Designed miniproteins, single chains. Designs and how they scored, part 62

Each design is a single chain, and the fold is of that chain. pLDDT is the mean over its residues in the fold that is shown.

## One batch from the design tools (miniprotein)

Design m2146
Fold by ESMFold2-Fast:
Structure m2146 (fold): chain A 70 residues (1-70)
Amino acid sequence: GAPEVLAEIEKLVGEGERLIAQGQALVDAALSAAVPSAADIARGQALIAEGQKLIAEAEKLRELVGLGLL
């Protein structure tokens, strides 16, 4: 594959892992509060879901490189 595709895979994985970590920290902070915030929990879960989607996109690009399609 083109070097640009490999760089994009690395970027998507890094961004995805960062969003998952941020979302998990937000959920953990919200749940540990004296009055848990449903809005903060939902926001954290949304960040985790977004990060997981980026990792899935990176995995798809990796498959296409492995198949010689990129």
Scores: mean pLDDT 85

Design m2147
Fold by ESMFold2-Fast:
Structure m2147 (fold): chain A 114 residues (1-114)
Amino acid sequence: SAEKQALLDEAAARLVPPLAAGDAARAEALFREEAERLAAAGVTALDLGVQAGIYFLQAAVLTVLDGPAEEVRELYKKAHVLEAMAEYFEAGLDDSKVPALVEKLIAEVRALDA
């Protein structure tokens, strides 16, 4: 649905800045907040995984078309965020998994800016 799509886009966009900054404490807090919000809205691990795949495909297509490097990087960052969120949902929202998922996301997001 359009409403679920907007929630997915907003969650990815909100998580990228603290991840890019390497702010683990803020990223963990926001990851938990967005996971709760998405779950309450009926978003599933499949919804998250499909949208992550769409962002990866969009980034790949934009690269082939020689599109702006900053837009390509942003799409890959959003893809990694939703992929990690899908893994968290598949793990049954196990809060003990959040620190390791956020640490991995910080490394992945920051590598894209290197």
Scores: mean pLDDT 90

Design m2148
Fold by ESMFold2-Fast:
Structure m2148 (fold): chain A 88 residues (1-88)
Amino acid sequence: REELLEEMRRIAAESGIELEITEEVPASEELLRFLVDFLRAARDGLTRVRVTLVEVDGRPVARVEYEFANSPGSGETVLSPFAEPVAD
């Protein structure tokens, strides 16, 4: 668990991304691995990522807010290992 949180912070630090993680509920290891994979895939051009871990239907999911430098692609999405990404 903590190794996955540290890996997310390391990826953000290596890419110069401002990372903030707020745990309203404890995250599963599956969700944390999914978030690590997301950060690895999306890190290019990201300047800020805020992750809020919330509960939906009795399971933890991640609400992710992100910003790109000089990009209209900045936005918000919900990530879950059990559902495809959804833009809000």
Scores: mean pLDDT 65

Design m2149
Fold by ESMFold2-Fast:
Structure m2149 (fold): chain A 61 residues (1-61)
Amino acid sequence: SLADQLARKGKPVDAVRYVLENNKPNDLSPVTYMGALLECLDGDEEACSLLKEFEKLVNKN
């Protein structure tokens, strides 16, 4: 998927944004999720916010 391609290019946060914008939560691999989580833990507030929106999307759908 495009999300996996973004993650392979070192853009896991962009991959999370892509799946949120296109309502495709199942396109986000566990590896990509972990990459975005590590960016969040490293102080990327945008990564943290996008992961919260991802969890809301998964829990509602």
Scores: mean pLDDT 77

Design m2150
Fold by ESMFold2-Fast:
Structure m2150 (fold): chain A 70 residues (1-70)
Amino acid sequence: SLEEEIERLLAEIQELLKQLPNVIVPDFQTLKRIFDKVLEDKGITSPEEKLEYLRRVVERLRAILEAQKA
């Protein structure tokens, strides 16, 4: 389901954040509430738009982590 995919992306974001130095990573439920608020504030309401936004967050975090290795 789209909801399961959203939760999978949030879990991936949480795992990527754990790999960053000096970052306090919130628990899964807190992270979900933070992103729910961010999406609401941006006017992102459809599950498809939420997925696209979260995929972009994952890509950005992966790019940051790769840049730190180089």
Scores: mean pLDDT 84

Design m2151
Fold by ESMFold2-Fast:
Structure m2151 (fold): chain A 84 residues (1-84)
Amino acid sequence: GGGVERFDLSDENAVAAAFLRAHLGEAILIITEDGKVYLVNVDDKEAVEKIEKLVEEGLAKQFPVGKGKQVLAKKEATPEIESL
């Protein structure tokens, strides 16, 4: 655990920093269909592998953003993401 950071969308500075880290390829930005936002560091290999499994199972979709990745996840994936 410990590789996941959750954001409040009302904090423009925190959200901007999260998008920048994703764009630079330092983290994966995850947005769930229920409006939750998470950041996972790419050096957390176990968390990254769990995200890739969610994509393979059809519970999430990956999109390129700059040098990194953004993931849109179904609400059914939220408990798994929060357990990372």
Scores: mean pLDDT 78

Design m2152
Fold by ESMFold2-Fast:
Formats: C-alpha cells, sequence, structure tokens
Structure m2152 (fold): chain A 85 residues (1-85)
C-alpha cells in the first residue's frame, strides 16, 4: 500500500541519517514528494491516531523533516523522524 511505502521511505531515510549519509536521506525524502496529497494525508492520519495528537501536529513535524534534510541539519531531521516513526 502507499502508506506502507511512505513508512519504508521514512525508515530508510532514518537509517541513512544514522550513518551520516545526508545525500541518501535527501533522495528518500524527495521520493515522498511523488506521492499524492491524499496518500500523505492517510499516513499522517494513521500516525496522529497512534500518538493521540491532531493531524496538523504530525504535518508540522513532516514539514520540519523536509526542511531539516534540505538544510543538512541531521540532528533536527533525526528528532523529527523519531516523532514520525
Amino acid sequence: SEVERIEELLRKAREALERGDIETAKRYIDELKSFSPESILAWLERRAERLGVSVEVVAIHWTSLEISVELGDTESALEELDFLL
């Protein structure tokens, strides 16, 4: 499913960042942009339900992850992935 593919890409991005491979992490995060807004929303809703927070809170962390990897901020990107996974 699209939701499982999204989660796999996030896990692969985290593994790359843990190895200090920011360029590989950026490629995985960029691949997330190929998914439909509806598929992203479905994943965000599932994570929000599991955490007991609003979808908007999860979406803020998702956006912060995208910005962090673009800026090469590995520490912030890993913090966001810890929240998202």
Scores: mean pLDDT 89

Design m2153
Fold by ESMFold2-Fast:
Structure m2153 (fold): chain A 68 residues (1-68)
Amino acid sequence: EPSREQVIAVLEELAQLFSGQRALTAFLRALADALRAGEISVEEALARIGERLGPWFARQVEARIRAA
């Protein structure tokens, strides 16, 4: 089970990589902030990624979390 800290780190890394895409960066940062505040669970954050960005992107995020 990935830690909240690992998920936050991956979201921040992806926000940095996609810094030219304002809407995507804002979404990823909002999820990271919600996780830090304890407003959402790791499971809810991954569900929101799949809903907004599609299953392919959700799988890439999960793969990066597992590698960390």
Scores: mean pLDDT 79

Design m2154
Fold by ESMFold2-Fast:
Structure m2154 (fold): chain A 66 residues (1-66)
Amino acid sequence: MDLVEQSNDISFAIQAAARQSRAAQLQLMRQASDPSTRPAVSQQGRQQRDQRRQEEEQRRAAELAA
């Protein structure tokens, strides 16, 4: 996996968690610093990014159709 892409996915997950609560943010930051759990945090961030991108695409399509 590209380190830049992994870093971006982790950052996205942490930022999303920060919007929910500080406790969630701190938990993900701890998991991201642990080599055994870092892949899971990266996957979570990637899934959230892909989901948001899909929602953005659908919203834009609806706006253009109107």
Scores: mean pLDDT 74

Design m2155
Fold by ESMFold2-Fast:
Structure m2155 (fold): chain A 95 residues (1-95)
Amino acid sequence: SAEEGLVESTIYTYALLKAAKKAIEEGIDKAKITVSLEGKRFPHLEFEEELDVTEEGKEIIYKKLEELEKLIEEYKKKGLLKYAKVTGVSYEKLE
């Protein structure tokens, strides 16, 4: 459903941006982030993203992370976090 897709996408993006925040805190300017998910509609999916984590990107990431934290808490209260589970997150410095 559209709601399941939105919840799955939100869980993914939240995990991605949490990893990006850790990379920023370690002084990494460019990172390759890998997120693995499982859900009721899929057994396993893995995504890789390359992110430039500059000062400008840092502010956007932190603001979006605050918005996603509120959304995740709403989904938790509604029991919607059952639609997808993060099974792995890793990041590595590029350059």
Scores: mean pLDDT 79

Design m2156
Fold by ESMFold2-Fast:
Structure m2156 (fold): chain A 86 residues (1-86)
Amino acid sequence: GALEERCDALLEKMEELLKKIEELAKKNKNPELLKIKLEAEEVLGLAEIARAIARRTGDYEFGLKQLERCLKEIEELLAKAEEIAK
């Protein structure tokens, strides 16, 4: 349904942001960028768990709230990575 599609869209956006962090870490050997990449991977993992819970329980309100929080955290990690890469 529409709520499941919204959850999937948020996960796809998070995967796109993680790819940007990975590219920055690949181009720059600064260990802080590797740490940010690992933190972003952990946040994406939590987001995948939240989607799985939403699907199994039907609690998409909980799922969307958790996914939106995870998206914001990855956006903040990307912003930090971009500052370090300057």
Scores: mean pLDDT 88

Design m2157
Fold by ESMFold2-Fast:
Formats: structure tokens, C-alpha cells, sequence
Structure m2157 (fold): chain A 100 residues (1-100)
């Protein structure tokens, strides 16, 4: 699945950003993933439900990688807040697309 490939690629890039304590790269990686998923929904290649599930899966796995990292606790807190914020923004966007 193209969606499964995007989740795997985003997770690997997110893991690298987390290991390097690169919060900007983590944010960029997640935004790029979300933009690609929206495009697949708009092209009719994935359903809104499949998109929601992929976002929830990636967010869960990224949070697990943040918690497992050797980063300072303050960096982990910031990274976790970014993941949650972007997840909520994306799920709200999908809700609006479903109602349109």
C-alpha cells in the first residue's frame, strides 16, 4: 500500500530526527507526511478512515520512539507536544473534508 510505505518512510525519518534532537526536522517530517496523506485522500486513493488510522499509527509509534530516546526530558516533552498538536490539526482537517 502507498499509505503503508508513507508511514514507514515517515517513521524512519522521525526516528533519525529524534536521535539527533532535531525538533525542526521532526516537525517538517510530520507535516510532509500529513500533506502527502491529504493528497491521497483528495485523489481518492485512500479513504478518510484509512487516513485517520495511518495518522494514529504514526503518532503512536513516533511517541514510543521519543520516550525510548536518550534525549533530555525537556526535549522529549516538546517533541511529544508537537506530535499531539499536528495529529489534532490533521484529524480536524479530515473531519472537515468528510463533512464537505
Amino acid sequence: SELEKLVKEALEKAKEAIENNDIEKLKETLKEFLERVIKLVLEGKVSIEEARNAVEELAKKVKEEIEKSSAPEENKKEALEIVEELKEIFLDTLDKLEKA
Scores: mean pLDDT 85

Design m2158
Fold by ESMFold2-Fast:
Structure m2158 (fold): chain A 59 residues (1-59)
Amino acid sequence: DPDLQRAILLVGKAYLDHGGDLEKAAEDARKTALEQGIPQEVVDEAVERFRAAVEANRA
């Protein structure tokens, strides 16, 4: 799903921009993705996938 892949990249970029604050990154990425026409449901899926990846690498 190209929209999902793009949303995941937006979440990752926002995560770096906010110094590892996933909550702020998710908020920023949702705003940017919706402005680019990516549906909110796709952005929410990208946030959950990114959260899972971050948690897997922290433990």
Scores: mean pLDDT 80

Design m2159
Fold by ESMFold2-Fast:
Structure m2159 (fold): chain A 98 residues (1-98)
Amino acid sequence: EIDEAAGILLPFKDIIEETYLKDLADWLTKNYGISKEEAKKMIAEYLKKESEKNTLFTITVDYETGKLYVNGELVLEGSLEENRAYIKEKFGVEIPEP
């Protein structure tokens, strides 16, 4: 089972993998309180990263174990705070604490 905080990150994984970029900014502003400008910046950074490496970023955070996965690969075994900082730096998204 996933807790409520872990569940918040699953929609990002699905939407980012499906590349629903047209609706992504509006979805983020409505559901996570992210400004439209911040959402556009995150999308631009994501597209730039994809263009450079021809790869998609899917981020999953396991709050119980403190593990961060990118594209299903374990990247960090840090704390919730470290994982939140990583997501904010990469996507400009502030993940609420559970």
Scores: mean pLDDT 53

Design m2160
Fold by ESMFold2-Fast:
Structure m2160 (fold): chain A 85 residues (1-85)
Amino acid sequence: SREERMYQLLFWLGERQRELEARHGRDSPETRRFEQAVERITQVVEEAARNGWSFSELEDRVLAILKEYGIDTGPLEREIERLRA
């Protein structure tokens, strides 16, 4: 469902932030870069809701943003493919 896929996306983002904070520190450039990506993702989620985007379109846009910020998306891409099947 859309709700389940949203929950999994938000869960993955939260886990990645915790991992970066643990490895690099709360105020590290790596953690701050991820937080900037999440802020941009939040704006896109709001836009997707206003404009009636499919959840797959939202997921593809989220992946593009994470890649733009240099975040490893491999694990998230595998999870998305599993949930789309």
Scores: mean pLDDT 83

Design m2161
Fold by ESMFold2-Fast:
Structure m2161 (fold): chain A 76 residues (1-76)
Amino acid sequence: MTEADVRAVGEELIRKALKEEKISEAEFEAERAKAPASAIEGAILLGAALAGHPLAVELLRERAGRTDAELPPLEP
């Protein structure tokens, strides 16, 4: 329910994918170190959203939605 919970779920999904692909944690840490922090954050949020966490879905929507902030309010 917190952002920490969302990160934990995302990290767990990444670890599951690593097991399926037989990728070691050392190899994963090397790739993580090469990636910018924004890409790591996005991957964690996406993983948690795919796992069905509503907070992760909201955070991804906010991240994607700068053009949404440009839209005027719509009312009848």
Scores: mean pLDDT 64

Design m2162
Fold by ESMFold2-Fast:
Structure m2162 (fold): chain A 95 residues (1-95)
Amino acid sequence: MTKVIVETESRAEVTAGRLERTLAMYKTEITVHDDGTVVVETEAPAEEVARRLREQSQGSDVEIEVREDGEIVVRTEGESEEEDDALANGEGIGM
């Protein structure tokens, strides 16, 4: 299972809804913390989750870090300089 930790300046509710839709084809559990941090646990492989999140973050100031244990951290602080270069994969309408 893959764990995603999202630290965003956006509303946690909006972030949770977007993640739920992005990972809806997998068994996913979302926990929202009091400070606005969103934690997502999903049965999808970390590589697949990271790929989906990078596609969704196209045109956004989010950075996606995949850790050695399969944990993914999403940050909406500091503009991505190289990870955002060449994200042009079309729309994934598969839900």
Scores: mean pLDDT 68

Design m2163
Fold by ESMFold2-Fast:
Structure m2163 (fold): chain A 80 residues (1-80)
Amino acid sequence: SDLDKYKEAILKIMEELGASKELLEELEKRLNEASSIDEMIDITLEFILKHKGEKRSLAELDPLERDIMKAFIAMRITVS
């Protein structure tokens, strides 16, 4: 399915970013529960922020910063 394709792309991107095995396992579990690409993008951004040590939740981010990050993730997932 397209969602399985997006899941594989996300996991590869996070591995390339140097995410820990523990973070990748938790990410895969969360992605398996996602029902849309929009949910997968939100989950991906959450885990990128965790990997970077960000303490803010998605709701606490600046809306423009969040939207730019989500757009970048969407482009990488859909073009890969």
Scores: mean pLDDT 83

Design m2164
Fold by ESMFold2-Fast:
Structure m2164 (fold): chain A 78 residues (1-78)
Amino acid sequence: MSEEEVKKIIEEAKERARELAKQLVEEFGKEGAAKKLEELAKKMEEALEKEDLSEEERRIGEELIEHVRELIKELKEE
């Protein structure tokens, strides 16, 4: 996988995560959305630990998990 492809995947995944967060807030409120995102982040962390991932795949996963954790913090602020 090229560096440019990795960067594009990360950017697109972050955008999808933001859209998901907005949808979850609409359906479950900020508290419910935060809980759902915490469940998602935990599952992603477990997947990173269990899978034999390439350096690029690990980087994508780590950056996406960090972004989801940031979204959770934003939801819990207010």
Scores: mean pLDDT 79

Design m2165
Fold by ESMFold2-Fast:
Structure m2165 (fold): chain A 65 residues (1-65)
Amino acid sequence: VRDVAINLQAIGLAVDASKVEIKFEIEDGVIKIYIKAETEEQRKEALKLIEEFSKGTGLKIEVYD
């Protein structure tokens, strides 16, 4: 989907960018998201947002540390 990159950037804006780093790559229809957070709570919050995005769009997303 053409709007995937825009939606991934919006997810990054939904979390505290000073404490959570989000990097994404798209390869062969799979979206790979790399998350680095200062605390476990921040990481869980980012994961929840990504999970909701995946459920809403039907896109295959894989999350890494």
Scores: mean pLDDT 64

Design m2166
Fold by ESMFold2-Fast:
Structure m2166 (fold): chain A 96 residues (1-96)
Amino acid sequence: MKEIEEAKKKVEEAAEKVVQSKNKEETEKEFKKFVEAGQELMKKGMESSPEEQREAQKVLYESMIKVIEGMIRNGLIPKEEGERMRKALEEKREEL
């Protein structure tokens, strides 16, 4: 539905801002906004059909993968840990 599509776009936009961040402080600030957008998407997803919930969850996993990449680049998490998290999210996305 249109409302959940808008929530998906907000999550994707927040994730892109995390990716574009160039230092730890910017990454932390944009990550907080991403978390807020993700919470709104989850709330709208819970009120949606099961198919819409799966699509919303795919968007969340894709966006989380991008966020992890940004966190690795800016040194917030070790590369090994980030790659492990990224692989787990990719597997979760494929299960949907």
Scores: mean pLDDT 80

Design m2167
Fold by ESMFold2-Fast:
Structure m2167 (fold): chain A 80 residues (1-80)
Amino acid sequence: SMDEAVALLETVAEAYEVLGLKEEAERAREIAEKVAKLPDDEEILEKARELYKTLDEEYESGDFSKSLELLEELEELVEK
C-alpha cells in the first residue's frame, strides 16, 4: 500500500508549515492526496523516503533547495 509514502509526505508538509513554507506544505499535502489514490509504486515510495531524509538533513540549514527539487520530481511522477 501507499500508506508509508502518504505518511512521509504528510510529515514533510507539517515540517514545511513549521518552517513558514506554506505553499510548499500545501503542495506536499496535495501530492499525498494523489499518492493515496495510486496503486503501489516503488519509485514514488523511494522518492518520498529520499524527500523526508533530505528535508530532515536540511531542516536547520535555511536552504531547502534539495528537498524542494525532490518535491517537484514527486509532483511530476504523480501527475502522469
Scores: mean pLDDT 85

Design m2168
Fold by ESMFold2-Fast:
Structure m2168 (fold): chain A 57 residues (1-57)
Amino acid sequence: SAAEKAAKIAELEAQEAARLEAYRQAFLDLGFDEETAERLAKAFVEIEKEVNLKSLE
């Protein structure tokens, strides 16, 4: 159903947001500044999405 599809999309968006925050925190721990950490986290999430798309099952 459409409701189930919407729920799954929301779940995937929540997981993506969690991964973005995890990367951001990891880069901050490595000594990067907040702006650089955010940019790097976004770039890594995008790369991960491309890799996952290529390995999509």
Scores: mean pLDDT 79

Design m2169
Fold by ESMFold2-Fast:
Structure m2169 (fold): chain A 91 residues (1-91)
Amino acid sequence: SETEKEAEELARRAREDLEGLAAELSKAEGVSLETVRVQLLVIAGDERAVEAMRRALETQIEKYGASEEERERAIREAARLLDVPPEELYR
């Protein structure tokens, strides 16, 4: 499908120039650079994705707060997106 082709093209571009693509999409979509960077690492299947996601979750929880239930839900959703056990995202 067109959507599948677009996802693979984004993954390819992320593997070639992660920082440049992240900056471009962050400006175009009005989304934070950190959020876009994590999304691109996930789409590309990059080994840095787990660490980047863990750091992003920690930053969000520290800055905005979260209940224990909200934290557990966020960790489970992130683990699902990364296709890793939730334990990989705990401190």
Scores: mean pLDDT 77

Design m2170
Fold by ESMFold2-Fast:
Structure m2170 (fold): chain A 115 residues (1-115)
Amino acid sequence: SEKLKLIRQSAILSSSAGVLVSAANLYLSRGDYQRASELLEQAADLLDESAKLLEEAGDKEAAKYYRKAADHLRKASEYARAGDVQKAAEYLKKAQKYAKEGNKKSSEFKKELLK
């Protein structure tokens, strides 16, 4: 199924974004704000690409959550670059919440396609 291929590609990109967010948190804790900011921007780009693939597959709900997560990651990146670790962490927490909802919606959509 073409839709299942798009969903699998989306899942790989969203998983990669999660790895970059974890690395960004490590760099934030070490005071490397530039590296943290760059990783958060890359993670946001991966989530937007993941959302585009989900939209092509017909999963508009999961795509909406991933785009919200990407927007919050970009805000976290801006605050990280400025050295505002507290606000960066706040936006990261919001991004993780939206990414988790997106993952749940994508899983539910995939199950419906397999019925």
Scores: mean pLDDT 91

Design m2171
Fold by ESMFold2-Fast:
Structure m2171 (fold): chain A 73 residues (1-73)
Amino acid sequence: SPRAELRAILAETADRAEALLAAGDHAAARAVVEEGRARVDALLAANPEVSPEEAAAFRAALDELAARVDAEA
């Protein structure tokens, strides 16, 4: 389902970004979050059955990851 795929992308993106932040690679962490955002946006555009509220929650989670990367840079 699109919802399960969105959750998988978010979890993978968070895990990879956190590992890169722990390693001190802030540029790579930022790139991983941006790639995750592009994947989420593409999946949401292809799957309009995902509610606006659910779509906003996935985007907000990625924005929180991006803010965390910026704060730890």
Scores: mean pLDDT 85

Design m2172
Fold by ESMFold2-Fast:
Structure m2172 (fold): chain A 70 residues (1-70)
Amino acid sequence: MSELEKKFYEKRKEIGEEMAKEHQRDVAALRERLKDKPGWEVAIELFRLTADKEDEFYKKWQEVKKELEK
């Protein structure tokens, strides 16, 4: 394995773990906020949250990739 591949693996793991913790907190907060809402409305908001988190991960990954691929 190249030294670059090793750094990518380590950074991706770090980002993934941090994002997973943040997503877990955000999902819990969203479910509590929408506890009295119908399931379809909760589903829509969860979909939006997931899409936002995917966009955030992509942006963070692009920044990390740029830094590691100097």
Scores: mean pLDDT 76

Design m2173
Fold by ESMFold2-Fast:
Structure m2173 (fold): chain A 108 residues (1-108)
Amino acid sequence: KDEILKLLDESIATIERIIELIPSTSPAAQAERSELVQRYTKLDQQIAKKLEQANIPIPPEVQELILRATSLRIRAIASTDPAERQALLKEAYELDLEAEKLLKKKVE
């Protein structure tokens, strides 16, 4: 449990920084966001593996948030409007953040 909680804390901090960087178009901000997205992907994979190893099921309410976030990301990729794409990505990461916080509460 302690290892999963630590990974969730790192994931939460990573998502919060990604959200902060979404409105910025500077090359430095884009590079930082890209690195954070890669870090988040690795953390998400590690969390999923540790949950499976511990036989901790993902609560339905958390799964719903993840599915909604995924839907918004698909819509963002399909959008040709930069403002719409940015808004959809922000909402998707905010849902990911809520899912991670809720999962942490359930694992505690």
Scores: mean pLDDT 85

Design m2174
Fold by ESMFold2-Fast:
Structure m2174 (fold): chain A 64 residues (1-64)
Amino acid sequence: GDKLVQEQLDRLMEVAGPEARKYLEKAREYWEKSPENPGESEDLFSYYLERAVQLIEEQRRREE
């Protein structure tokens, strides 16, 4: 559902560094476009979300 995706993006934004934040912004853009262009927008949403999560995990591992 929409609310769960938005909550997930907001939560990730709270912990994201500048680089990961840019990918999260792209993911949000494609999520918002998904009702108009479902296939491509959903694929790009997943791509940018995955990249943002990977960057957040790498940043946290380096800080721990």
Scores: mean pLDDT 76

Design m2175
Fold by ESMFold2-Fast:
Structure m2175 (fold): chain A 100 residues (1-100)
Amino acid sequence: MEEILALIDALGERYPELREPLDDKKYNFSKVISNPLSLGEIRAMVEAGKVKSFEEVGQLIAGMTMNILYALPSSDPLVDVAWAAFQDFMAALEELKRRS
């Protein structure tokens, strides 16, 4: 899982807005989404051994992205950030799967 952790860390450096849960005070996120995810939370789940496969991490990243798309208007720049991060993650995940 070292490769998964490195991938999540690289995404967090590129998209720092996704490292922490969305600012609930700014976006009122918790009123709409009861179980929000961030890259930091996904990373913690991988380290805790709750998530052990590339596929499971991909599902969590997709869930995080869908929560952002659901909670925010399409004009919010964070929507573009979340979508770009998801696409970058999927491309990197596919690359890692080819090397395994």
Scores: mean pLDDT 71

Design m2176
Fold by ESMFold2-Fast:
Structure m2176 (fold): chain A 119 residues (1-119)
Amino acid sequence: VLIVDDNPEMREKVKEILESYGFEVETATSVEEALALLDEDPNKFSLIFLDTDLPEEEALRLIRHATSHGISVFLLSKGLPSPELFTAPSVLPIDARSLESLKAHLDRVLAGIKRYLKI
């Protein structure tokens, strides 16, 4: 799993939650760093968590690259994400407006993912 978020506090909290579910987590502070990690090993990641507060053009580059390799993308959104980001069925929103809403949403989503993906 890859987390892409320029906010270190949010990035650390998402990482802790994901690791508590048994995921191996890597982090990137920018889309450029995330693309570099994907280029090193395109098969290493099956899921990306992407902060929507990043520049939209850069976010779209990462989403297109990820989805072309069969990687699912969860949009960490503090509001309504841009409709333009939903370029594939594997791009899904996750509520990150508060730490409580983020954790509650991740608890529900990750329980579902872990059950079906057997990670």
Scores: mean pLDDT 73

Design m2177
Fold by ESMFold2-Fast:
Structure m2177 (fold): chain A 62 residues (1-62)
Amino acid sequence: MITMEQLFAVSDTIKSQMSPEEQRKLDELEREAEELRKQGVPDSDITRWFFERLQELNDAAV
């Protein structure tokens, strides 16, 4: 399973392909992921939630 650190590294790569507005939305998602982690939500649930939000963001961009 991908770690949170690996997920953020992948998101940095994706950011290079995104508009400034999309990058800002991705930064918001990363911030929310950090807050969920601080609240004790399991990393597995956070990574699933983050991937779902990334897919929604990508779909909206097409």
Scores: mean pLDDT 73

Design m2178
Fold by ESMFold2-Fast:
Parts: C-alpha cells; sequence; structure tokens
Structure m2178 (fold): chain A 64 residues (1-64)
C-alpha cells in the first residue's frame, strides 16, 4: 500500500513535467501540487485518500 502511493505520486509528478514541456502550464501546476499532497498523505498513512486525490486530479486535468 505505501509503495503504491509513492509510485502514484511519482507518476503524477512525471506527468506534470510532461505537461509543462507541452506548454500545458495549468495542468502541470495542478499535477505538481497534487503529487506533493499525495506524498504528504502517504507519509501520514492515509493511502486511500492519496489514491482518491490522484484520481480526482486526473479527472480535473482532463477537463482543462
Amino acid sequence: MKEKAKAIADAVRYASEQAKELGHDEVAELLRSTAERIRKLAEQGKYDEAVKLAEEAGNKASKL
């Protein structure tokens, strides 16, 4: 569970870097801030909340 949350945070951060390279600055900033929040939730042992946050960010980014 802990490893999965970290992997998700890393993946979201990578997606943020890719979005920035493509000029999608708003998406990049959303994903970057989300990755940081996922990491903090994982450090607090809130793995389910971390996963839900990642899903919400993905849905929100798709609308931008």
Scores: mean pLDDT 74

Design m2179
Fold by ESMFold2-Fast:
Structure m2179 (fold): chain A 109 residues (1-109)
Amino acid sequence: AVEKLKKLKEKFEKEAEELIKKLPEEVRPLAERVKKLGLEVLDLAIKLAEKKPELSEKAIELAERLIKEVIELLREAAEAENVREAILLLIAASLIVIGTLIELEGLLK
């Protein structure tokens, strides 16, 4: 479980980095913040699996959902016709990350 989560984190970091390079320069700082927060949330999923092995499958599920949804929104932002559309997609990605953070913090209690 922990090893799978670490590989998922590495995959997310690489895919996000490549997509951010394709974004308009004006929104890259926002996208970098989304990536950084996503990585911190994935670290919490790893901690959950380490502290509560019985929740390892739930930690993996939450990590896979976060990665899939955030990477999809980053891809859409990279294909956006204008900066405003890219900003709104990145805000949506940040909300996915925050939602996953709230769920993981609840499970760590």
Scores: mean pLDDT 89

